# Ledger of designs, part 66: designed miniproteins, single chains, continued (2)

Each design is a single chain, and the fold is of that chain. pLDDT is the mean over its residues in the fold that is shown.

## One batch from the design tools (miniprotein)

Design m6409
Fold by ESMFold2-Fast:
Structure m6409 (fold): chain A 104 residues (1-104)
Amino acid sequence: MKITTPKSVTAKEGETVTINATFSEDVGNNVNWFKQKKGKPKELLIKNTSKKAPGVDDRITGSGSGTNASLTIKNVKKEDEATYYFAAKTEDGWVYSEGTTLKI
């Protein structure tokens, strides 16, 4: 499995940010998105492509089909500054992206 995500995204507060993931094999809906702030554990944001985890802000949505997935953050705030990780489940287990750093 090869996963490609941007290394970083810069946005102005109030903008909409989309982080795209492309990957080498179709794993159906077995894709998750995580948020990690420096010195903190990874927090699950989106499960099974588009299902928001409990307590996650309504500004955050997931979508995807085939070998593509996207995480969208609307009305971005400074508190959204973090590294975002994409993960896909293969028959050999979970494979993670290298991470996308969001700067506001």
Scores: mean pLDDT 85

Design m6410
Fold by ESMFold2-Fast:
Structure m6410 (fold): chain A 61 residues (1-61)
Amino acid sequence: SQEDRDEVIAQLETVAEHLADVHPELAKKLREIIDYARKNNLTPEEIRARFREAVEEYRKK
């Protein structure tokens, strides 16, 4: 639902905010995912999957 999506987005915005000082490139990528999710009406599950993938990619570098 829209409500569930808004909750997930709010939680992930908080994560990006906490990462901004330590991992600014990752924080920027996470904010791009949030923006894309809002514009393309992604499900909560799709948003979580994209965030997980972004974090995993940064861990590999």
Scores: mean pLDDT 80

Design m6411
Fold by ESMFold2-Fast:
Structure m6411 (fold): chain A 67 residues (1-67)
Amino acid sequence: MKARVLLEDGTVIEGELEREGKVWTLKTKDGTYKIEIEEEALGKVFRAKVTNLKTGETKKGLVEVLS
């Protein structure tokens, strides 16, 4: 499954999404991100904490689940 993430700093990330409850994994060409779902904003759009697993940096973001 594909997803797009808009981070609070304006960065857009796209990749393959694996969903497991409220903790999701986004695999991109540039690395892996941990997504912790906080709230459903719209049917396919979620508010989340997004952590870059290489740097440990966490930012808030909007996650859009694509097909």
Scores: mean pLDDT 82

Design m6412
Fold by ESMFold2-Fast:
Structure m6412 (fold): chain A 94 residues (1-94)
Amino acid sequence: VEALIAQLKDPDAAVRTRAAIELGALGDPRAVEPLIEALLNDPSAEVRTAAALALGNIGDPEAIEPLKEAVENDPSAEVREAAKLALKAMGVEI
């Protein structure tokens, strides 16, 4: 988990995207806070999309408010849709 969390800070957006996907698949709650940071702050819409889906897959309620923030404020339609899907997967009404 620590190596994948470190890869969320990689200079290459493709590496960060893969790390977010793999962290979501592992479902380890230690990834939740790093994935929230990626969702709200990563310059790449692809990385933010992967982070939103990963948070939905982990299902930790700490992600609910950050995902709602992304639905309302993310400039990318792809990220907003991913955040909506994540919230629906967690049983949250939009």
Scores: mean pLDDT 84

Design m6413
Fold by ESMFold2-Fast:
Structure m6413 (fold): chain A 79 residues (1-79)
Amino acid sequence: MLELIKRAGLRAMFRLGDEFGLSAGVTAGRALETVIRIEEENVTTVEELIRIVESVSDAPASTVRRAVTEAYREVLEEA
């Protein structure tokens, strides 16, 4: 579960970075912060992941929810 949440978080952060035209360095830094927070807070649910991504990203809440739910669905289908 934790590995799936981390993969979903990374995918969502890179997708948001690309969508909003962030530099590779900024996107990678925010993605790393997201993974660290997932591990520190022992995040196991999509709702908790959405909260973390929303706190790290400047994207609107609705955009974050969409990106995270899409990433999580994709990661589950690949598992």
Scores: mean pLDDT 83

Design m6414
Fold by ESMFold2-Fast:
Structure m6414 (fold): chain A 100 residues (1-100)
Amino acid sequence: MIKVEVKADPEEIKEGESVKVIAKGENLGEKPAKLLLRAIDEETGELVGMNRGDIEPGKEGEVELEIKNLKAGKTYLVEAIGKGKDGNENKNKIKIKVIE
């Protein structure tokens, strides 16, 4: 089992500002796991950023993504996906709101 959390700092930004997104995974299994962090435009499904990392058995891992050039009036979905070699997946998601 992989525990996954995701956060944005801040979750509400003005157009032209950058946001830092962090995914944290805890691999409670005995096999390696992968942590995927992606940001998408909620309306279009366009991928605006992605990063990934590996988490060793019994360890925690962290993946960071800095997202720039987000547009006012849009909502962006940020998903963290933890996938074990056993095929088990856990997901967590947050939204980033861009204001003018």
Scores: mean pLDDT 81

Design m6416
Fold by ESMFold2-Fast:
Structure m6416 (fold): chain A 66 residues (1-66)
Amino acid sequence: MEKLEEARRLGAEGQRAYKEGDYETALRYYQEALELARTTEGSERLVAELERQIAEVEKKLAEKRA
């Protein structure tokens, strides 16, 4: 339970950074959240959500650097 709560908290920090346009920071938070979520059983929904958010941030970073 604690790991899922921490992963959700890190995901929320990632969303905050994303809204501020800080995609590098958002990516870091989402990756840390995903690592925690992947080590916990019953986190399939959170893992899917974080993977989607990471893909979105990576696309934004690629667009900014292209």
Scores: mean pLDDT 80

Design m6417
Fold by ESMFold2-Fast:
Structure m6417 (fold): chain A 67 residues (1-67)
Amino acid sequence: SAKERALKLGKEAAKKFAELLKKYFGLEAEVTARVVDDNTVLIEYKAGGVESSQEVTIEELERFLAS
């Protein structure tokens, strides 16, 4: 259940991030989420020829989704 919650929040955050990049910057971005543990998700993204990744906590994901 904790892993399912982390995955759900990560997927929603990845989707929101991709939508924001498209809406405000006109960037086509691939954003994916992988569960690291019950409290941590790895967000990976590709946009404009740049690839990066960031570990985020469940609290950070919740704050981002509430914004």
Scores: mean pLDDT 83

Design m6418
Fold by ESMFold2-Fast:
Parts: structure tokens; C-alpha cells; sequence
Structure m6418 (fold): chain A 64 residues (1-64)
């Protein structure tokens, strides 16, 4: 999971909005504050909304 989170952040840095959303959701589920802050910053820079972030978190919770 941690390694996958790092890969998602790298993809988000390259402009992938879906990767940014997944990184935010996964970092929150893992209680990884550093990765969560980094992923949130990237997501905001890419124009991801708070609603999109909440939906991504909900989807991961439903699958867990």
C-alpha cells in the first residue's frame, strides 16, 4: 500500500487527476499525514474539487 501510494503521488505530479484523487483517499485511509498533505496540494493545483475527494474516499471505504 505505501509503495502504491508513492507511485500514485508520482503520477499526480505528472498531471494525472485520477492518481491525485486516489493518493488523497489512500493516504487518508493509511493515516499518512505527510502523503495526505502532499496529495491534497497536488489535487488542488490540478483543479480537483472537495466533492471528488469525498467520493474517492467513499469508494475505497466501501471496498474495504
Amino acid sequence: MKEFLEELIKLAEKGNKKAALQAVALAKLLNDKESLEKALKIAKELGVSEEEIKEAIKELEERS
Scores: mean pLDDT 78

Design m6419
Fold by ESMFold2-Fast:
Structure m6419 (fold): chain A 58 residues (1-58)
Amino acid sequence: MEEEKNKKAEELLKKAEEALKKSDLQTAIRYAQEAVKVATDEKIKKRAEGLIELAKLL
């Protein structure tokens, strides 16, 4: 796994979570989608996919 890419993906996930707290669903989905693109770790990718699904339900 590439540390830099996974760190960036985790930072994007944090931004997606903050957007969800603000009820900005479009921004949350956008950040989570970028995290999926950047992530090389399957666990991080699954977390980002879960955030997208959660945002769609809200």
Scores: mean pLDDT 80

Design m6420
Fold by ESMFold2-Fast:
Structure m6420 (fold): chain A 67 residues (1-67)
Amino acid sequence: MSAEEAIARAREAAREARERGDHGGYAATLMGVKEGEELLAQGDEEGAARAALGGYRASQRLTKEHG
């Protein structure tokens, strides 16, 4: 997955979390997007993808743990 795809996925997850009132998931995914964009701007595509995916995975984990 490219850094741009990972950031787009995380941004989508943040929007979904906000719509359902999941403040924790929203904060986690938004932080991943911000960190990913900063790393991508520095030329660290691998770091950017990992940061964005981290936020996305955090959002998914919250959903699985809560049902």
Scores: mean pLDDT 76

Design m6421
Fold by ESMFold2-Fast:
Structure m6421 (fold): chain A 113 residues (1-113)
Amino acid sequence: MSIHELIEEILKLLSTLSDEEQQTAIALISQALGDWLAANAATLTPEQRAALIKFIREFVNVVMDFLETKDLEAALEKLHELADKTFSTLSPELQEALRKLLEEILKRLKELA
């Protein structure tokens, strides 16, 4: 599954969750992305670290906005643009690591539904 497909499936799944499950999901997404960044920080350039911090912050903010507005199309457009900009700054190894992280997030979110 591509990064774009993973983001779409995550947002679609989030839209099916109860309000309580959505709060758990936001916490899970934020924690998983933060933990991954911390674990990989030593291998990242300052530019890559800044891009990934921005990616995580904006990803969580767009997800939170999506859960309020229910506008899937707007959320997908923003997250796809964010992913494309961020991934263009990363090595192929870091791109694959982030893709696998999003797959793991999707798997864990499915356990909430």
Scores: mean pLDDT 84

Design m6422
Fold by ESMFold2-Fast:
Structure m6422 (fold): chain A 75 residues (1-75)
Amino acid sequence: KEKEEELKKKLKEEVRRKVVEAASLVVRGLGEGVKARVENREEGERLFDELARRAEEAEREVEETKKEAEKKIKE
């Protein structure tokens, strides 16, 4: 079997895991942020700011993982 095909499958699965992990964290955090904001707006706003920062960081990690996967597949 072509070794490149095996590498593509493995890297694709890694990317999927990263995406699912990032999405899960954001969705869970959004729920917590909404609940907090209803009870305390200042605390909820800070939580949303933190979630936005974490979401950006997770998105960067996913993007880096995709770029790295593309390099390894092509090279």
Scores: mean pLDDT 68

Design m6423
Fold by ESMFold2-Fast:
Structure m6423 (fold): chain A 87 residues (1-87)
Amino acid sequence: MEELKEKLKELVKKLLELEEEEKRLEKELEENKDDKEKVEELLKRMMELGVEQVKLAVEITVLSKELGEGENTMKLVEEIEKELKEE
């Protein structure tokens, strides 16, 4: 069971990394909003990022269910995110 908790923390960490990448892409979109080609490229990258976020969310949900915490998945994610931000 300890291995599942460690895996869950690693997935939440990756999710936070993807959220930071999404913020960077959103900023680049705002800075380049008048460049149609650049906007299309950035939107494509954001779509790919969204797919990875969905995959991680599914994996987190599956692991939470295996831990018996499926109904508390969001609370578990929030608690882990808080721990990671506080060091």
Scores: mean pLDDT 77

Design m6424
Fold by ESMFold2-Fast:
Structure m6424 (fold): chain A 70 residues (1-70)
Amino acid sequence: SPEAAKKVVRKYKEEGKLPTVEAMVIVLHMEVKTPEDAELKEFAEKALKYYKENSTDPRFQKYIEKLEKL
């Protein structure tokens, strides 16, 4: 659910933590309807960039590649 994904990303942003790749993927593909939606999408983009630069897990790399091609 996009609303559930937004809730997860918001919580992680408030805690200063990186959200799950799955929640970031959903948020990046949602429609921006509010200023908060834009902020969460920007946070997800920055967090995903951090995973790309710092992750050695092939599964995370595949998720990142999937996002970049969408």
Scores: mean pLDDT 75

Design m6425
Fold by ESMFold2-Fast:
Structure m6425 (fold): chain A 82 residues (1-82)
Amino acid sequence: MSREELIEEVERMEREVEEILAQITDPKVRAQVERDLEAIRRELEILKDESASEFEKLLALIVASASLVVARSALALEKAKA
């Protein structure tokens, strides 16, 4: 995957977590999803750095993917409460 393709993929993950955050009403769960969104944004900045190594790009994708899974899990729990 090219750097541009990785950036587009992580930007898609950022958008999905933003949409999830809009649906969360529990303040504690919301705080967790906000931290996940911040983590994805930090990794996106690493991917935009032209000096980033292939290993740093792989780690950025892994961290962003993990944050998305946590956010999706939080939304599933929020919907289960309703």
Scores: mean pLDDT 82

Design m6426
Fold by ESMFold2-Fast:
Structure m6426 (fold): chain A 68 residues (1-68)
Amino acid sequence: GHGSAEEQLAVGKELLAQGRAALAAQAFDDAIALDPTSAEAWRGLAEAYRALGRDAEADRYLAKADAL
């Protein structure tokens, strides 16, 4: 089911803490789809992508968060 942006953000953070970066990225993507103005969700997505070795995407998502 689709939870709130805040619920998806919390799920993403927990998955990232568990080292489950790909699943964390999906949860942060869901959070952004529900609230694209969440700087915290964009930073979480950046951290997840960096953990996956996708540094260029991580840098772009971090810049998006910092611009909000």
Scores: mean pLDDT 86

Design m6427
Fold by ESMFold2-Fast:
Structure m6427 (fold): chain A 58 residues (1-58)
Amino acid sequence: SLEEYLRALLGSSDPVLRAAAHELLRTPREELEAVLRRMLGSPDPRVVAAAREALELL
């Protein structure tokens, strides 16, 4: 599930991915798609990849 994926990202060695996962876990479900689509515009390809995966799990 999306929540399981985000919890796995909290265990990432990458502090950027941990920060992104923390923000997404605190985001209301009705706002998640908008936040994830904004993350697709990130200059960090790791954040973009995580956002694409999370959008597929929505």
Scores: mean pLDDT 82

Design m6428
Fold by ESMFold2-Fast:
Structure m6428 (fold): chain A 92 residues (1-92)
Amino acid sequence: GEKAGRDAASGALGAASGGAVTSGESEGDRATVTIRNANTPAMMSAIAGGVGAEYHGAEATVSTEGDTVTLTLEGIGEKGAEIATKGAQEAG
């Protein structure tokens, strides 16, 4: 739940620190974090966030299209989804 959301937020913050633009959206217990203008370090930060979220019980999917990375988290609870989304929005 909350730990998975924090891991995702940390991944977004790491990506943003490298110059990427982060945004997030939540619906129920799902969160989608979008990272644009992602260089390799930003992509690695997103992947690390997803892996952390998986270790904390979420189902995490990372997809890439050009310089855009999308991290989708399911089963993290509504509070976890809010934490991930707010963290991504505040980072970007």
Scores: mean pLDDT 79

Design m6429
Fold by ESMFold2-Fast:
Structure m6429 (fold): chain A 79 residues (1-79)
Amino acid sequence: SELLAQGEKNAEKALEYAKKIQKSESPVSRKTGETLAKQSEALLAEAQKNADDVAKVRSYARGLELIAKSAEGLAKSIE
């Protein structure tokens, strides 16, 4: 549950940065933002479906952390 909560928080961060990226004037950046949003939603859904499988939740939470960091970096670079 704690690990899932961390995953949910990282998914929220990733989606927030993805929305900022999607406001970019660059079509390539907008498409990247859309992809990051979809990946975050998919991984969060998988983590929630497998909430009782600690190994799977850990893997999905790690994926969400990496996507959140990537989205943050890209959003800050596009300013």
Scores: mean pLDDT 85

Design m6430
Fold by ESMFold2-Fast:
Structure m6430 (fold): chain A 77 residues (1-77)
Amino acid sequence: SEAEMQARVAEAQRHLAAAAASTDEVERLRLLREAVRHLTQAMILYYSDDPAKKAALQAQGDAALAALEAELAAALA
């Protein structure tokens, strides 16, 4: 449902905010992984033909994945 999709997006946004506020690298990685997981589930739940809403959700997913990849690269440097 759209309500369940929105709940997943809201949960992802909470995890992203928590990651940005955290000073612990391990905790940031865990929170970013959870954000990506919630956005992936939101995309699976989204079966509307509205291309603008789908594009906006994909952009959020791409941004969260990029943040996770940047954090992993920093951890490995």
Scores: mean pLDDT 78

Design m6431
Fold by ESMFold2-Fast:
Structure m6431 (fold): chain A 71 residues (1-71)
Amino acid sequence: SVEELLAEIERILREGGASDEEIQAVLDALRAGRFDEAERILLRLYLEGKISEEQARRIGRLLREIERLLA
């Protein structure tokens, strides 16, 4: 489900050290189908060192699955 995929993204972001506000912004964008907004936030978090390259790759796969479910 989308909810399970969002929960996995939340866990990855929290482990990386993203704030509750940053995590909520990503999740809200994804729930609203604003993938471009979510990707911009995720790129900033990556550049700030709050997610690793491996975590970014995992999140990318989860985003593609969410996109398929919301299409």
Scores: mean pLDDT 86

Design m6432
Fold by ESMFold2-Fast:
Structure m6432 (fold): chain A 62 residues (1-62)
Amino acid sequence: MEIAERVAEEIEKKLGIPKELVLEILKEVSKFSEEGKERAAEEVEKETGIPAEEIKKAIESM
């Protein structure tokens, strides 16, 4: 949970999306296939500069 909160806060700062909404999106992505999670993490990395590995850890912590 703590890593998801930190990643969501960084995404809020970078993209202006409310932290609570980011957490809901991460929770939905956590239901994707492993390939889907990896692709989602890579897309967020492109938009925010946050490493895909950290984003994937946040998704998997949900």
Scores: mean pLDDT 80

Design m6433
Fold by ESMFold2-Fast:
Structure m6433 (fold): chain A 57 residues (1-57)
Amino acid sequence: SEEEKKWAEELAKEYGIDFETAERVLKAVRQAFPDASWEEIRERAREALRILKKMRE
């Protein structure tokens, strides 16, 4: 949980989004890939945010 919060903060700063949005993305990725490691979840979340930023949706 503390690790998850730290990663949400880092993603929020990296992509210029609010903490709440970054936290929701991490949670959604975790729910979609329950057997994945946190490292894999973080990578998937970064990719999702990268795509979202380019699409401006």
Scores: mean pLDDT 76

Design m6434
Fold by ESMFold2-Fast:
Structure m6434 (fold): chain A 85 residues (1-85)
Amino acid sequence: SALEELRRAARRAAEALRALGLEELARRLERLAREVAETGDEEAARLLAEMLESIAAAAEAGDKETARQLAELAIKTAEELLRKL
């Protein structure tokens, strides 16, 4: 399900961000992923999951700056989605 994909993507992204010392971004994304999941909106969950997978990939590759920029974009996108729901 989109909600299960979101939970998996959030865990992967948070772990990868923490490995780079980006713990505050990891915590913010985990919180926003939970809030999006609580809305039950599958389209929002799918979109955020895709963004989190991209963050995880960049962070796992050791690209801290790209991971940071993608995380900041994902935070803004999640906040915008939550405002519309």
Scores: mean pLDDT 89

Design m6435
Fold by ESMFold2-Fast:
Structure m6435 (fold): chain A 68 residues (1-68)
Amino acid sequence: DPLLKLAEELEEKDPVVALVLYALYLEKKGKTELAAEIRQKLREYLKTKDEKLLKEALEKAKKAIAEL
């Protein structure tokens, strides 16, 4: 999937954009609750700039995609 590949390529360079793409991919696959959880963590990161939240969001996204 081109969307998933783009998200993976951007993960190190622009993790915020990568997370937006991961959430969109999960939503398209019917995983709307997981997409919402990732978006919530991303919103918290954007407010606080806490890298721990960014890491948690990436871990959730990657695990959810691996389980598809």
Scores: mean pLDDT 82

Design m6436
Fold by ESMFold2-Fast:
Structure m6436 (fold): chain A 101 residues (1-101)
Amino acid sequence: MEEKVKEAEERHKRDIEQSNKDLEDAKNSLVKGKEAEKNHQKRIKEYEELAKKSTDPEVQEVYRKAAEDHKKKLDEIKKTIEENQAEYDRLVARAQAAVAA
């Protein structure tokens, strides 16, 4: 009987530790996602400026294409951030429920 109580307590402790780690990992993923978003926004501006400053139409088109590729990656990153935010919110709710139980 005491052995089953200890196993239940150890399991609960492991579940809390895992939940805390999952929350930290999810938070770190959101931070990295936002950094990637800023980097792609910066690259878009850089390539658009390079396109404007270039006198060669072929070079202008290359830089415009590069800006468009970074815009597509930015849209993908925004979607990943939204998905990671939803997962983070789910893990926060789960952690709060685990602590309350």
Scores: mean pLDDT 81

Design m6437
Fold by ESMFold2-Fast:
Structure m6437 (fold): chain A 99 residues (1-99)
Amino acid sequence: SAQEEVTRTLELSLRNLKEGYTEAATFALMAVGIAKSHGIVLSERAIRLLEEIAEEALKQGDTGSAAALYEAAAEQAEKAGLLELAERLRKKAEEIRKK
């Protein structure tokens, strides 16, 4: 399914980012943007992968991509009805933008 394809793309993005391919965070954001434009709701697994990609980007000093990924994950969590997760992810994005 399209939802599974997005999840695989995010898994690959996380792996590539950990291997030093810094552009992988941007590709993850593009994949979420495409999914959003087609009305694809991400699974909880995909949302948690976005959180992991955001954390890895932040560890590498890419604060811009990290904040954008946390915001994208929060928006997708809200659409999936995961309201507590959405609020936590939004707070992470705000903390990064305040620094």
Scores: mean pLDDT 86

Design m6438
Fold by ESMFold2-Fast:
Structure m6438 (fold): chain A 67 residues (1-67)
Amino acid sequence: AEAERLRQEAIDHLVKGVTAYHNGDYETAKEHFERAIELARQAGDTQLAEAASRFLKEVEEKIKEKK
């Protein structure tokens, strides 16, 4: 039950991160992806954690370009 809640929260943060990324808000996207990774790992969802980690890497690349 608790793991399902953590997984659902991780998915919610992943969706919010993707939305922020498309909006060009890379700092907000980063925060959501970091939270999604944390929650996915707590839920034991390795695939979701890996997906969120890939998105985090993409947004960090974008932040490096933005000075």
Scores: mean pLDDT 84

Design m6439
Fold by ESMFold2-Fast:
Structure m6439 (fold): chain A 71 residues (1-71)
Amino acid sequence: VEELIEEAIKAAEAGDFDTAEKLARKAAEIDPEKTLEGLEKAAKEKAKEGRLDVASFLYGLVAEIYKLKLE
């Protein structure tokens, strides 16, 4: 699942948000906790780097996965 999270982050950095979303969703189906942790960490790091577009997108994915996790 870690490889899927890393690939999703790299796709987002490249501006390929469609691929990033698909990979993040697949990772969340396998391990939602680990996926949330990885994406949130990456979003915070990208925000610190000034990559606000990537950070905003990753925070959006985190929010969506949280909604899927709520039962």
Scores: mean pLDDT 79

Design m6440
Fold by ESMFold2-Fast:
Structure m6440 (fold): chain A 74 residues (1-74)
Amino acid sequence: DRERVLREAEVSTLILHAAVLLVMGKKNKDKELLKEAVEKAREAARLAEEVGDEGGARAAREIAEEAEEELKKL
């Protein structure tokens, strides 16, 4: 199913994007990058839940939680 494969790829891409934003935001102490990391991670978690990707949903939620904790330190 091409649609399923594309949606799974979209989840993976969003997770990677959120992870990169989190790393950059932590390194630079940049609130905007950390906020964007939270947004992308939440989007990834929502999409992962819609497609039944439990692993992707968990990974995305962990990124969102870490980004939110880093924001509280700034």
Scores: mean pLDDT 85

Design m6441
Fold by ESMFold2-Fast:
Structure m6441 (fold): chain A 76 residues (1-76)
Amino acid sequence: DELDLEVELALVIMQVAILKRIAESLPETDPNREKLKKLIEEAEKYVDEALASTDPEQRRELIEKARKLVDEALKL
């Protein structure tokens, strides 16, 4: 369902935005800051690719890749 993919993408975009704000609020001495930034940067790349894609299968794969990176970031 294309609508379900749009909802999933919107949720991932929101999670990435929140995590980006969290990373910016962490002190430079926090070892998780750099790990979080790298995970967010990779997730943003997949989000951008998903937004540019019109292929539902490709979009699903990209959304899943972004979600996996978000899940890894949330475990830090």
Scores: mean pLDDT 83

Design m6442
Fold by ESMFold2-Fast:
Structure m6442 (fold): chain A 69 residues (1-69)
Amino acid sequence: SALDEGIAAERRETAARIGEVHRDYEEQLATASPEERRKLEREMLRRVDEIVRERDRRVAELERRAREE
């Protein structure tokens, strides 16, 4: 269905964005001090949470529109 396709597309985009965040932070973490590592890990988790929250909003909107049609 169009809904299933839309959700699958949002999930693929989310996975790609999370992968990019992990790659970026892996390079930074490789040269970080223990204190810097903790700060980078918190920042990475915040960025991932933001991406997931954006996906959840987009999926909820797709599901809402499907119910109204």
Scores: mean pLDDT 85

Design m6443
Fold by ESMFold2-Fast:
Order: sequence, then structure tokens, then C-alpha cells
Structure m6443 (fold): chain A 80 residues (1-80)
Amino acid sequence: MKDEAEITINGETYKLTHVSGNTFKHSIVGTADIPADAKVGDKVEFTGGIFAGTYELQSIEEGKDSGGKDVKIYKFKLVK
């Protein structure tokens, strides 16, 4: 199945695609069409899929999807 999650930033909902999670690290990495004002340290709520919870944005990196298209890669860490 396709691993997808929904996140909320400043009241707007965005979908992450190509999401991978690590339960030992309590972290999520995914690609998204997230607004340019999203920044490291922002707290986000994941409401859908297997990754529901409150997370903090740890990094924004440049990368490529499975088709070779340039995408931004967002790394999140679970907040307790």
C-alpha cells in the first residue's frame, strides 16, 4: 500500500507522499507540497495514516522522487 500522511501547519492541511517512519527514532521522512514559510522547529499534527501524532519539523532537504523529479524532503520527529 502507498504510505501517506496528512499534516497541519498554521491551520492548513497538506499531504505527505513517499512517507517512511522509524518507530525507534520516532521520526518521519516524506515529500510534500508544503508552503515556503514552513520552517525547522514548527510543530505539526499528523492526523492520517499510520503516523498520527504531534511532530516537530527537524529539517528540509532537497532530493528526488522515484521518477527523478526534484522534491523537498521533510524530516519530522515525534514530540512527547
Scores: mean pLDDT 62

Design m6444
Fold by ESMFold2-Fast:
Structure m6444 (fold): chain A 67 residues (1-67)
Amino acid sequence: APAFPGLDDRPGIKNRPENLVRAGRLLTAAGHDPDPARARALEDEAVALAPDDPGIRRAVAAHRAEL
């Protein structure tokens, strides 16, 4: 349960270093997955963990543009 005001702030919560590392690992897994549906689900999970990171967004957009 949240104890302090502002701890629920979306950028501070979603862009924590551990979430960025997890998002990077999910994108790596997506790039190596032969199933496009699973790869897309992993990419969506990565974006959900780091929605405000332009690097994660750019990587997902670039991968989808190659389709």
Scores: mean pLDDT 66

Design m6445
Fold by ESMFold2-Fast:
Structure m6445 (fold): chain A 55 residues (1-55)
Amino acid sequence: SMEDEILARLKEIAPLATEEAERLLKEAYVLMQQGRLEEAERKMREAERLIEEAL
């Protein structure tokens, strides 16, 4: 998918930040499955911030 291609490219540029962001996104998906939407949004914002800071 387009997201997978973007993620692969980001991993080349900022591998550690991208790996941490991936973990946060996976945690956010689990939180969404549990109906914990506010916590999931917080984790997604943390992931976004890590990528932005590592650019």
Scores: mean pLDDT 80

